Designed miniproteins, single chains, continued (2). Designs and how they scored, part 41

Each design is a single chain, and the fold is of that chain. pLDDT is the mean over its residues in the fold that is shown.

## One batch from the design tools (miniprotein)

Design m5399
Fold by ESMFold2-Fast:
Parts: sequence; structure tokens; C-alpha cells
Structure m5399 (fold): chain A 73 residues (1-73)
Amino acid sequence: MYPKSDIDREVDISLARMQAAVSKLALKSGKPFSADDIKTLENHLKLAERLYEEDPSLKPVVEELKKALEKAR
């Protein structure tokens, strides 16, 4: 269970948004994803889903990461 501090929440949100944007750009480049890259995307998706339970504004971040992971497979 994560502590609910405004600073921790803002940092995690910023990280999740950045990772979603990077994943979207990587898919547009057509570069193949390694097994390690797929694991990294899975971990970022889990973090974004946990944050989404507390903040519904993160739905687009969760959706972008889900799309990136499905296309990377």
C-alpha cells in the first residue's frame, strides 16, 4: 500500500505519463521490442493501474500503456 503524499503522487503520475509517451513514440518508429522492454512496459502498466484507482484522470495513461504492450507483443 503506497503512502498518499501529494509529492509521491505527482512524481509517480509524471513518470507514468512520460513512459506512456516514450512507448507511443517507440511504436511509431517500428522498432522491435525485446523481452526486457516488454517486462518494463508491464511494470509501468501495473504502476499506472494502481494510480488510476486513486485518480481517474490517469485513464489515458493506462490506455496508452495497454496499447503499447499489446502492439509490442
Scores: mean pLDDT 69

Design m5400
Fold by ESMFold2-Fast:
Structure m5400 (fold): chain A 106 residues (1-106)
Amino acid sequence: SLKEQIKAEADRLLAEVEELARKYLDPQTVEEIVRHLKEIVEAILNDDFEKAKEGLERLAEILSTVPEEVRRFLARAIGAFVQNLAEMAGKEELVRYATELLERLL
């Protein structure tokens, strides 16, 4: 099913973002990023745009506390994560929202 494909891709991309974040951030911050990414995935699967937006805003807040060079790198990785999953789910509005929000961190 499409939901199973989205879940499989989310698991793969989550592992990539987590590995990347672990190279630059403390374990607590990595756990918070992963938690919010999982919440965004659940929101996408449940067609809950408002919860997906809330998760993205919390990620942006966390990334705003990170040094600029690391912030840019992680914002791009997280942006690609959300964009790919939202595109698979046909959520064009969420793709645009995520792109605009995370570009402000660059």
Scores: mean pLDDT 84

Design m5401
Fold by ESMFold2-Fast:
Structure m5401 (fold): chain A 86 residues (1-86)
Amino acid sequence: SAAALKQLQQQLEQLAKQMEKDIQKYTEELSKKYSPEIAKLLGMMKAAEKLTELIKSLMPEEEHPEIDEKYEKLIKKLKEEIEKLK
């Protein structure tokens, strides 16, 4: 319905703004254990994972393989970098 789409748009805008705040918070927390560059990437990944889960719950009408493939590759690269830091 039109009302449901309007609510979804408002929630997505609110989540996008919250994601920027979460990225900053996670980056600051993680920078105590990791380099600033790695901390920023990990913070972005955590925020993006939460946002992606929320988007999927709000739009369960079809799968989004493009998003899933992109994040899967990013997660794989980040895990590899984290292993090198241990």
Scores: mean pLDDT 68

Design m5402
Fold by ESMFold2-Fast:
Structure m5402 (fold): chain A 76 residues (1-76)
Amino acid sequence: MTPEEQEKFIKEYLEKNNLDISLLPLFVNLAKVYKLNEEEIKELIELSEKTREYIKQGKYEEAVKLNEELLELLLK
């Protein structure tokens, strides 16, 4: 996947799922640096959103575990 394809995929995924578009530069940078494919980008976004949801609910232990899964995805 090229960086241009990663950016397009992330933008369309965020827009389609009504997610915060201000996160686009963050996800694009992570996808580029860690050379993520489409499946890995989708998992990154989903894990990030679920982590944010748990933080909003005060479920910090669950949020930490999801953040560890996200780091494992990036640092493989």
Scores: mean pLDDT 82

Design m5403
Fold by ESMFold2-Fast:
Structure m5403 (fold): chain A 108 residues (1-108)
Amino acid sequence: GEVVAETTVILTDAEGRVLGIARLRLTSDGRAFVEVALAGASPEAVEALRRALAEHGVDVERLEVSHEAVRARLRELLGVELPTAVTTVEDARALAEAVAQALAALRR
């Protein structure tokens, strides 16, 4: 279906470092899709994020682990460079929860 709503979710740790960026799209048929860039993540953290997003009914269109991709997106979105950090399994679940909250807002 056609995209009817979009939002961007930026996840930061307690120190203000960016863990990742998610672009969430809602389509006219009610499907939700996300593109995720993580500055760094283990395979276990990537798997935890995919599972948590699937539990919230979000289809992963793209998941990239790239410090350069996160830095480029931050520059495009905010016009500034922010420090980044590696995403843990616990951080990945928090990112999925943030995406789920953003999806709930888009469905209102």
Scores: mean pLDDT 82

Design m5404
Fold by ESMFold2-Fast:
Structure m5404 (fold): chain A 55 residues (1-55)
Amino acid sequence: SVREAVAETLKRLEAGEISKDEALALLSEQIQRADMEGDWEAVRYGAAAKLAVLA
């Protein structure tokens, strides 16, 4: 699911496996997929994750 993909992206960023820029690109793609699928909860979760990465 998109929510699992968002959670995995954050986990990889926290572990230092991917860069901040890579995480932002992945989160943006995941948000777009959720929006296309009408999964508002996943869009909201992904947007919150993206804001946290930008902090």
Scores: mean pLDDT 85

Design m5405
Fold by ESMFold2-Fast:
Structure m5405 (fold): chain A 92 residues (1-92)
Amino acid sequence: VLELAEAHAEELAAAEARELARLPELVERYLELSVEEQEALAEEHRARALALVEEAARAPEEEALELLKEAIEEQAEALAAHRAALLKRAAA
């Protein structure tokens, strides 16, 4: 039980680290959009991440891990879009 949980924790930590490393690039992409588009996309990605986490809670173990990895990607996109909106508002 513990060994399986540790392996999954390592995979999730690796996914988080990968998305964190990509965050500056994602922010730069979102900075090309309007603040309205950035805020709308941040909300969409946040909603998708929540839906994936809720689905993972009901899914078989193998499927749950993949859904949680997708949720991490959606959270990174939401964070990048929101950060870009904050930066654009601060620069105005």
Scores: mean pLDDT 82

Design m5406
Fold by ESMFold2-Fast:
Structure m5406 (fold): chain A 58 residues (1-58)
Amino acid sequence: SMEEVIEYIKELMKKHGANNLSKEEQDEIAKLLSKFSEDEQEEIIHEAVKIAEEIESS
């Protein structure tokens, strides 16, 4: 589900930092996103950006 992908991205950002994801982690995220429509991908990315800002501002 979209929520599972968002949680996966959130855990990776917490572990490595929002701007320090490995190429392999970025590739896995892209692969997971490819299963969703363009509109759903935009929603996941928008939520991930909000999470990244919250982590970086802490």
Scores: mean pLDDT 76

Design m5407
Fold by ESMFold2-Fast:
Structure m5407 (fold): chain A 67 residues (1-67)
Amino acid sequence: TEEREQLLRELEEWVQQQRQQVDDLTRKADAISPELGEELRRRLEAELDRLDALRRRALEDWFRQQA
């Protein structure tokens, strides 16, 4: 439904905003050490990907069960 799609879209936008924060933090870390920046970017992006996948799947499964 529209509400389901809207919530998923809002979560997608939230994740994109968090990725912007990761870019900001990575640039600060890169100023200290390029290796630190690369490692931090990989770890934070992986965590965001996991969080996004978990939230999206949980919502899709819940809505599917209700339908």
Scores: mean pLDDT 77

Design m5408
Fold by ESMFold2-Fast:
Structure m5408 (fold): chain A 74 residues (1-74)
Amino acid sequence: MLSPTEQELVELVKEALEKLEKAKTKEEMDKIVREAERRMQEVVEKSEDADDPALKLLLAVAKHELRKYREELE
């Protein structure tokens, strides 16, 4: 099962993807991605598992998927 931190990362990605689908400009899309990446980084850094390699990998994957989705909208 996903940890509370992992679940929060998943929810932040889902929120960002929904906002990206509604974004009408490249500038708005870039802002959404930057804000989502910042919030995901903060969630990991504040967690008790901040030094967990698996959580760091999940963060990297989440950032990659978010950027990939943003590029596919162009």
Scores: mean pLDDT 79

Design m5409
Fold by ESMFold2-Fast:
Structure m5409 (fold): chain A 82 residues (1-82)
Amino acid sequence: GMKRVVMDGMVDMVDNYGKKYFGKGKYNNMKKKMDDARWYMKRNVDKGVGKVMDVFDRMMKHPDPVVRDMGRNYRTRLEDLK
């Protein structure tokens, strides 16, 4: 449905931000978590959402304020889709 498509888009956006802001080592960990979230979203939406929330929570602890604001924004938008 439309809700799943929007959540898949958010996962892709976070993966792209991981490449730009987290550097190669941290990006590999984020990519693994995003791949796991995409896998769960196809089988169990709630578990997929939980894994994406964990990534956003980690973004909110990043030293870059732009990354923190992005994580907070996406987390709020994802919660609003429930």
Scores: mean pLDDT 68

Design m5410
Fold by ESMFold2-Fast:
Structure m5410 (fold): chain A 78 residues (1-78)
Amino acid sequence: SEAEKLYEEALKLIEELRKAVEEGAPLEKIQQILGQLFQKVQQLYAATTDKKELEAKVTELQKRLDEVGELLKERLEK
């Protein structure tokens, strides 16, 4: 489905974000990936009609983003 494709694309963007943070990419690159991810999440909200499916997908995306946020915090505290 369209919602599945958007979800998979959002997961790939989060993984790209994780790699950028781990590799010490410039803040500009991190901001660019975050902007793309925000757009994909908005599209996912519009494309997903089942509330339980949307909640499950958003919860998973949030957990993965929180993990990347923790890595970024560790980088900034040096």
Scores: mean pLDDT 82

Design m5411
Fold by ESMFold2-Fast:
Structure m5411 (fold): chain A 91 residues (1-91)
Amino acid sequence: MKVRVEGTKGDKTEVLYEAETSSVEGAILLLSVWLEQAKKEGYDEITVTIEGEPDDAKFMMKAAKSTGEGLGYEVVESEFFGDKAVLRLRR
């Protein structure tokens, strides 16, 4: 699967982190670390994009949502397109 994290400050959106992995557990661990780093770096809006097998993408999106909410972000968008999931978080 492919996991991508983008951060937004004001009008600028940057790709912060991107990785490809065959491990759902590995992807969850990476995503957790990346979301914590984006918060520390002051990103007020974060977009998580997950591409892969539909069940893996759904499971990853739930994990990302839980981690983001735990970090003080609110879910503003949560969409699933079969093999792609997009989550937008705002603080």
Scores: mean pLDDT 83

Design m5412
Fold by ESMFold2-Fast:
Structure m5412 (fold): chain A 60 residues (1-60)
Amino acid sequence: MEEELKEKLKEAAEALRKMVETSTVEDLEKAVEKLKEVQKREVKEEAIERLKEAIRLANE
């Protein structure tokens, strides 16, 4: 599962790169959403929340 998840992340990133050249904004948004979902499955939500808080404080 974990290994396949990492390969899917790589595939999604490569597909996103190609889409930037040949696709509409709608297609790009779909690809980004899919990438975020795959990334969330690999990392814990708790870690993501802590990173968001750190970014928020840094932007102040």
Scores: mean pLDDT 61

Design m5413
Fold by ESMFold2-Fast:
Structure m5413 (fold): chain A 112 residues (1-112)
Amino acid sequence: ASIEEIKEIMLEILERLKSQPVAEPLRKPPDLAGNPELLKIIPNPESLDSIEEKVRNGEITTLEEFEEALNRMIDNVFKYYPKGSPMYEQALELRKIAEKLLEEARKKLEEL
């Protein structure tokens, strides 16, 4: 698959993830200016919007880099929020959706 085909697939996954209700708190970057303590707890303040920007500008060019960025975003929730909290459970659900979409994308790339 070409770099352009991989980019299109990553953008399609991001659109599908952003459409999920459980993704709402992760669509935009956290307000680090309003809460500087979050920056100490969340050293990589990734969001779906920040990942999309990196895909569009060529900072993320492979599905492996893309999966790593998604996992960093989700792992930051697990570090900051208590296990069993609504935010933690939403992040777990989003991870399951992301894993399914990435598996579907890998199979699609084998056909290209």
Scores: mean pLDDT 76

Design m5414
Fold by ESMFold2-Fast:
Structure m5414 (fold): chain A 103 residues (1-103)
Amino acid sequence: SKDNLLSLAANTQFLMLEAAEMIGDEELKERAEKAVDHLLSLLKSTPSLSPSVAKQVEELLQKATEYAREAIRYAKEGNLEEARRYLEKAIEYVEKAASILES
C-alpha cells in the first residue's frame, strides 16, 4: 500500500541520516535528505500506484534499508570507508525508486 511505502521511506530516511551522522559526512547527509524528500514528494503526489510499480519501489527501498543498516554497522566498527560506500549505495537505491515514480 502507499501508506506502507511512505512508512518504509521514512524508516529508510532515518537509517540513512543516522549513518551520515556517524560517518560525519555533511555532503552525504544532504544527498540522503534530498533523495528521500524527492521520493516522499513523488509518493504523496501520485494518486494511485500500479501493483507492479509499488512492488518495484518497495524492493528498491528494502535494498536501501539493507545498505543503510550495513553503513551503520561499518561506522560502529570504525570502518568509515566501507560505511560511506554502503551509504552511497543506499542513496542510489532511493534515487532509483524516485526515477521509477517519475516514469
Scores: mean pLDDT 88

Design m5415
Fold by ESMFold2-Fast:
Structure m5415 (fold): chain A 108 residues (1-108)
Amino acid sequence: SKLEKILEKIVSKLTDEQLEQFRAVLDEAIERLEGKKPKSERYLVLDVDGDGKITKEELKRFLNSLGVNLTDEEIDVFDKDGNGYIDLEELREIKAVFDKVVEKLKKK
């Protein structure tokens, strides 16, 4: 519920091109954490050090680059465990909710 609301806020502020950029970054980050080699290096915006760990700060910086400024409280919604990292299961949930929100808001 909170994640869906934050993603609705994000999606409503993004152009179609920015939505496809965000989708590609999420897909490649998921592939990277699954131990696959992504077809490009777009995931590096979320894994700047290439260490296979994604932080809330990396996600926040990426969203800021798209013109979306989130508060610390809003970015914390992406880190359910409160450990400062976004794991593979959390990324898969973010992607699933993102796709649902895009379909709901942009296909009307």
Scores: mean pLDDT 77

Design m5416
Fold by ESMFold2-Fast:
Structure m5416 (fold): chain A 98 residues (1-98)
Amino acid sequence: MTLPREKVRQILRAYMLSKNFEEFEKRLNELDIPEEFKEKLLEIYRASLEDPRLHGLRGLAAMVLVLEEGLSVEEALARARAMSEDEAFELVAPYLTP
C-alpha cells in the first residue's frame, strides 16, 4: 500500500515531536497507518535511539526510504547510515514543507 504524501509528513512530524519510543508509538496509533508500516517505523525509531548516526535527519531519511521507496528496514537503515546530513535533508525536505 502506498501512503499519501500528507500521511508521510504526519509520520515524520510524529518522529520529530516524540521524546521517547512510547510517545512515538502513541502518535503513530493516532495516525491510523497500516500495521506493517507501523512495525517498520517503530523498528527504525528504536535503531535511531541506539545509533547516534541515525539520530535526527538520518532517522527521518530511513523512514522515507521505507515508506516511499519500499526498502526493508535493514536496507533503509544501512543507506541512512551512509548518508551525509545534507543528503538526508534533501531526501526528507519535501515532506517537511506543505
Scores: mean pLDDT 81

Design m5417
Fold by ESMFold2-Fast:
Structure m5417 (fold): chain A 73 residues (1-73)
Amino acid sequence: KEEEAKKEAFEEYGKTLPLLKKVYTGGLLSEEELEKVLELSKEIQKAVDEKDYEKAKEKLKELGKFLEEILKK
C-alpha cells in the first residue's frame, strides 16, 4: 500500500504541476492566493519528507482544486 500511495501521489503531482505552471506564468494569482499556494506546497513537502504519501496525495488534490478555481475566474 505504501508503494501504491507513493505512485498515486506522483501521478497527482503530474496532474497538478501543469496547472501550477499555467497559473504562475499567466500572472493569475493574487497575493492572498499565492500565500495559499505556498502554504499547501509546504504541507505537501512536509508529507513527502515524512513518507506520508497518502497525505501528500490529499494535499496535492486540494492544491489542484484550488488552481482549477483560479483558472475558472
Scores: mean pLDDT 79

Design m5418
Fold by ESMFold2-Fast:
Structure m5418 (fold): chain A 90 residues (1-90)
Amino acid sequence: MKTATVDIPKGTTIEDAVKKALEALGLEPQPILSATVVIRPDGSSEIVVLTEKAVVKITLKKPIPGVKHNQPLDPSFVLPEDGTATATEL
């Protein structure tokens, strides 16, 4: 499977982070089917985004304030911290 990782600055939306990661993978923009918060044991936050042709994992180094594990997020959600987005082709 093909994978690509891109740096995502704070203030980027989930939609724009996904678009950037998909472009790095060589894919056209895909509609977001779901975006879900995962909180890791070390306190770092990950957002798992499902599209038709790829899964995108957005990893932030600091916890997202005000969210819970397994919380769905809107694609317009603005990332509060710097992170990375890793796209994996399905």
Scores: mean pLDDT 81

Design m5419
Fold by ESMFold2-Fast:
Structure m5419 (fold): chain A 76 residues (1-76)
Amino acid sequence: MSLREKVLELLREHTEEAEKNRTSDLLSAREIAERLGASVSAVSRALRELEKEGVVGSMMSPDGKTTYYSLTRKGY
């Protein structure tokens, strides 16, 4: 399984858990990297590719310092 596929699987699992627990479906690249045991730079590259394909969406924190990612309908 590629890192890209692992990122998508993690986002799907997190989204399902968030829906059950009424919590945020948003994850930063750092949080994804920590959960997968991968580098932040590698995860950020995978997320950028997935965002370009419309499979994940991004949003910036209100302070503009952190980018968060969530699965789009195309990714689900």
Scores: mean pLDDT 79

Design m5420
Fold by ESMFold2-Fast:
Structure m5420 (fold): chain A 90 residues (1-90)
Amino acid sequence: AKEAEEKKKKEEEIKKKEEELVEKGKEALKEIEREEDKEIVEFAGKEGEENGKKLGKDPEEEKERGKAYAAIAIKENREQTREEIEASKA
């Protein structure tokens, strides 16, 4: 049966995409200047750690991913808000 091998290949593909997102998230973390945004990142890290524990994943790895994803989301939210302000100004 090659189904297990096919699933492993798909998991490796997903892991590569997740690694790319984590690296992008680390860059976004460097742009987090606001204290409130930093607090949200820390909270997301703790939530990722707990969720990782529940799903049988590595809690430390999920904590780092949670922080990275939160940083990306904060950056995207800031860009969206800026664009909406510009659009409403016109």
Scores: mean pLDDT 72

Design m5421
Fold by ESMFold2-Fast:
Structure m5421 (fold): chain A 86 residues (1-86)
Amino acid sequence: EERRKRLDELGKKAGEEAYNEFLKQGYPESRAKAAGDAYGIAVASFERTREELAAKYTDPEEIQQANERVDEALKKAREAARKHAK
């Protein structure tokens, strides 16, 4: 439960940051808000996956590869959100 709350707060913060970035770029507020919220949900989901993978792997190389995959997924989610805000 506490882990879920922490991850949800992480997602909310990331979503708000994305929303503010989109507003600075001149995107419509309603689209920026929807895109930011969607990105926040993606962040919470992918960060949960990161923690689950770290718990399953004992090899540092596999843990690093899992982290890189999550980072790439988050980068793609941010790009998708930006396109939706546009």
Scores: mean pLDDT 81

Design m5422
Fold by ESMFold2-Fast:
Structure m5422 (fold): chain A 98 residues (1-98)
Amino acid sequence: SMKEKAKELLEEMGEATLAGDYEKAEEKFKELVRLIGKELGLSEEEIEEVLKEIKAAENGEPLSEKTKKILEKLEEIHRELVMEKAGVSEEEFEELVK
């Protein structure tokens, strides 16, 4: 599924970051954004615009609603991955973060 592929990319990105391979981590992040964007029905051109906007946001530029939606979906998937790694259910995790 898309979520399973996204979780794999998040793990690879995390492993690259821990190894100090920031170039590999950035490439995995770009693959993740492309995967989520395609699932949400975005064209390849729209996905490239999202990637440019995320990079520009590092310099204080505002994010579009389209880019925010992709980042929100990424955060949702990352939360699910953290819960799986911790061995807790979604219900148990929600109780812990109250």
Scores: mean pLDDT 78

Design m5423
Fold by ESMFold2-Fast:
Structure m5423 (fold): chain A 98 residues (1-98)
Amino acid sequence: SLEVRFLEEVIKYFREELGITEDSSTEELREAAEKLSKISNNSKDYVLRMITTALEYERLKKVLDKPKQEEAAKKLVELLQRNASVSEIRKLAEEFIG
């Protein structure tokens, strides 16, 4: 889907340009978001929410089958577009793990 491709491109960019992975600390994510906010026209808060959304999707890909991965990607991207907080994004991801 478009949402899956978006999340995969986001994580690929952060991995290749900043060395960010799903094992990255909260501090490393904050520093990466600050660096990118200075280079792009996006706020640090938006960039942090974007990378958090993509990393939560990467975690879910290891646990969920393909149909549930598609559902998770769509709901996670919808939350990102609705300006949901990092906490709300993480809570939705936890609900998929059960």
Scores: mean pLDDT 80

Design m5424
Fold by ESMFold2-Fast:
Structure m5424 (fold): chain A 68 residues (1-68)
Amino acid sequence: SVDDIKKEILEEADKLIREVEGLPPEEQRRRVTKFAIDVIKKGEAAGIPQSQIAQLVQEIGDRYNAAA
């Protein structure tokens, strides 16, 4: 389901945020940005509405900022 895909994406986001902790800020941003682009592509391919993809990208950014 779409909800299962969203949950998996957010779990992968949390894992990525933990993995980039302690890396230079430039590398953290590069990896998070690449992940967000991959999320957009995956969401579009899965037929997820654009508004929901935007919410996922925002949530990923919020989680990254909260971890900093």
Scores: mean pLDDT 84

Design m5425
Fold by ESMFold2-Fast:
Structure m5425 (fold): chain A 88 residues (1-88)
Amino acid sequence: SKVEKAVEIIVEGILNNTPLEEVLRRLEEVDPELAEKLKSVVERLLNGEPLTEEDIKTLKEAGFTDEQILEIDIAVGIRHIQQGVSKL
């Protein structure tokens, strides 16, 4: 599904520290309307910011499941740990 592909792109972008422009480009290839709706959420996530209640609402309205949203949240947590370890 388009949502499953979007989850993969977002999670991989977070874990690999992919630039925002590249992540948005990949999302636009899946669905330009979905990419536009998620732009602010993706920017915050790639900056390592936690999901807000508004972000969660946006993801749910876009068709993301609770499990998919949790997967994205876990990826942000993993990235935060990786960035901490890389400074050692």
Scores: mean pLDDT 82

Design m5426
Fold by ESMFold2-Fast:
Structure m5426 (fold): chain A 107 residues (1-107)
Amino acid sequence: SPTQEAIDLLNELQEKFAEYMRKIGEAKTNEEKISILKEFKKDVDEAIERFRALGHDEVAELLEQIKKEIDKAIEAVKNNDYSKFDEELQKIRELLEQAADALEKAG
């Protein structure tokens, strides 16, 4: 079903987020951290197109917010502001949880 496809897509995105967080923790340079965040942003962008195609516009809007928080996380890394970086990663986690809640209420 379109709802099951959307749930599977969000679960995949959450697993990718966890993997990117592990890679960021292992990264030795800010350039490596920025590269990983850009890869995650690309996965989010692809997911937005898929959620819109499935009719889940509210989830897509939450993912658009995640893209903005990724850009802020990249800027924080560029500025060596790891406190701000941690705050932006927490906001991304909270937005992913909100997306999961939105899908549960839609199904």
Scores: mean pLDDT 89

Design m5427
Fold by ESMFold2-Fast:
Structure m5427 (fold): chain A 118 residues (1-118)
Amino acid sequence: MSIAERLLKKAEEDEKAGNPERALDHYVAASLLYLDADQPEKAIEVAEKGIELAKKYNMEEYIPVFEFIRALALYKLGKKDEAIELYKKSKGTFPLAYVELFQLENVKKIIEELKKLA
């Protein structure tokens, strides 16, 4: 099981245990790790689950974080115009510390490329 798969499972377990904040943090980490592993479609799937959970528990501050991750994943999928638009709307809300803490070199490269186009 990959680190991304383990964190996704932890997010699902945290949600079932009634710990939505912990679940959301694990969904953020899992979506970023899937993106870093060159699995952008899976990163979008996990980010969308996080958005639904954030809405369910009124933790709307997580939504722009997941939308930023979706922007990066859309860029990797070649949906450049859609990625740029979503990046512009969400870029001020993404905690860069997540990328630095987990040493997400591929995610960092996507951010730098998209930043130059925005």
Scores: mean pLDDT 83

Design m5428
Fold by ESMFold2-Fast:
Structure m5428 (fold): chain A 115 residues (1-115)
Amino acid sequence: MKKKILAVDVSGKSANDIPEVKAMIDAALEKAFEEGAEDVVDFSDFLRPSSPEDLEAAIEELVERIKAKMEELGADEVIVIGVDPGYVELIVERLREEGLNARGLSASELARSQA
């Protein structure tokens, strides 16, 4: 059976206003589509908190939103796309702890590999 892969953009709303960051996110989305992503959900309007206490709560909320969207769309796997590799890794780790098949794609790391 063909796996259904969902891509989710967690780069933040401000990322799309910076041409260089938008280009990195566009490259990451293209990579996700090459790897079989059939649907994309934009969570870029989700604000990343600056404090450690708020960050844990925000990641939990984002994980629940991603989980709900995967269930709604019938996705078997999720690719988390963001600019900051540490932030992407935290989201992916939390999704995996929930039993989801998740992996990350950092736009900044992908841009460095293409340089």
Scores: mean pLDDT 73

Design m5429
Fold by ESMFold2-Fast:
Structure m5429 (fold): chain A 56 residues (1-56)
Amino acid sequence: MPDGGQLAGQAALAAGSGGPAAQARAAEYVRKTNPEMPEEKARAGGEAGARAFAAL
């Protein structure tokens, strides 16, 4: 998807397998154990991962 938001999510998911999206994986783990981890924080993790990806 050409939308930046969609690309950010994809980059975070892909990087979760071995990339800079480690924080996104941590957010997902916290969300699984803590319902207080809303999508807002999960999105922040994905966005940070995409920013690092785009910076390369």
Scores: mean pLDDT 54

Design m5430
Fold by ESMFold2-Fast:
Structure m5430 (fold): chain A 84 residues (1-84)
Amino acid sequence: DVKELSLSELEGLIEAANATLKDLQEAVKKVIEETGDPVYEPLANAKSIEEFFELVRALEDPEKAELLLRKVGEYLKEKYLSKK
């Protein structure tokens, strides 16, 4: 489905950018600040990249999951890949 495709794309970006769990947590915090939506708070406190992915899958609202994945992907591209 679309969520799994977005997760796969994010996994590729994480590998390409050599991104850390902290980079994902910071991106989620930015989404929380921009949206004011506390549904993302558990993801900002994920203990591993694998737990982050499981928490995204657990989001009941697919629109909120897609917004998060898009914003995190954009953050990683801007911070790491656009400079190379």
Scores: mean pLDDT 77

Design m5431
Fold by ESMFold2-Fast:
Structure m5431 (fold): chain A 89 residues (1-89)
Amino acid sequence: SMEENQQRVETFIEDLKKLTELIKNGELSPEEIERAAERVLGLLPQWEALKPSPEQQEELKRALQEFAEALEAAGFTEQAARLREALAK
């Protein structure tokens, strides 16, 4: 349903924000960061299908941009570039 889809988008945004904080604080191993990045990349097409509201789309885009910046700062430049490329489509 629309309400379930909105809740899934909100949960994803909050999970992204938490992952970004953990990466920025050095709380994840390199292997954990790589797995998190691949999981996020794999989920992007599914989140578009949930038809987030304009407000949720803007918040999601900001959260994904901050996640990409944290990945790049942590040395995961390839994953950050792939994420930014996916967001440009």
Scores: mean pLDDT 82

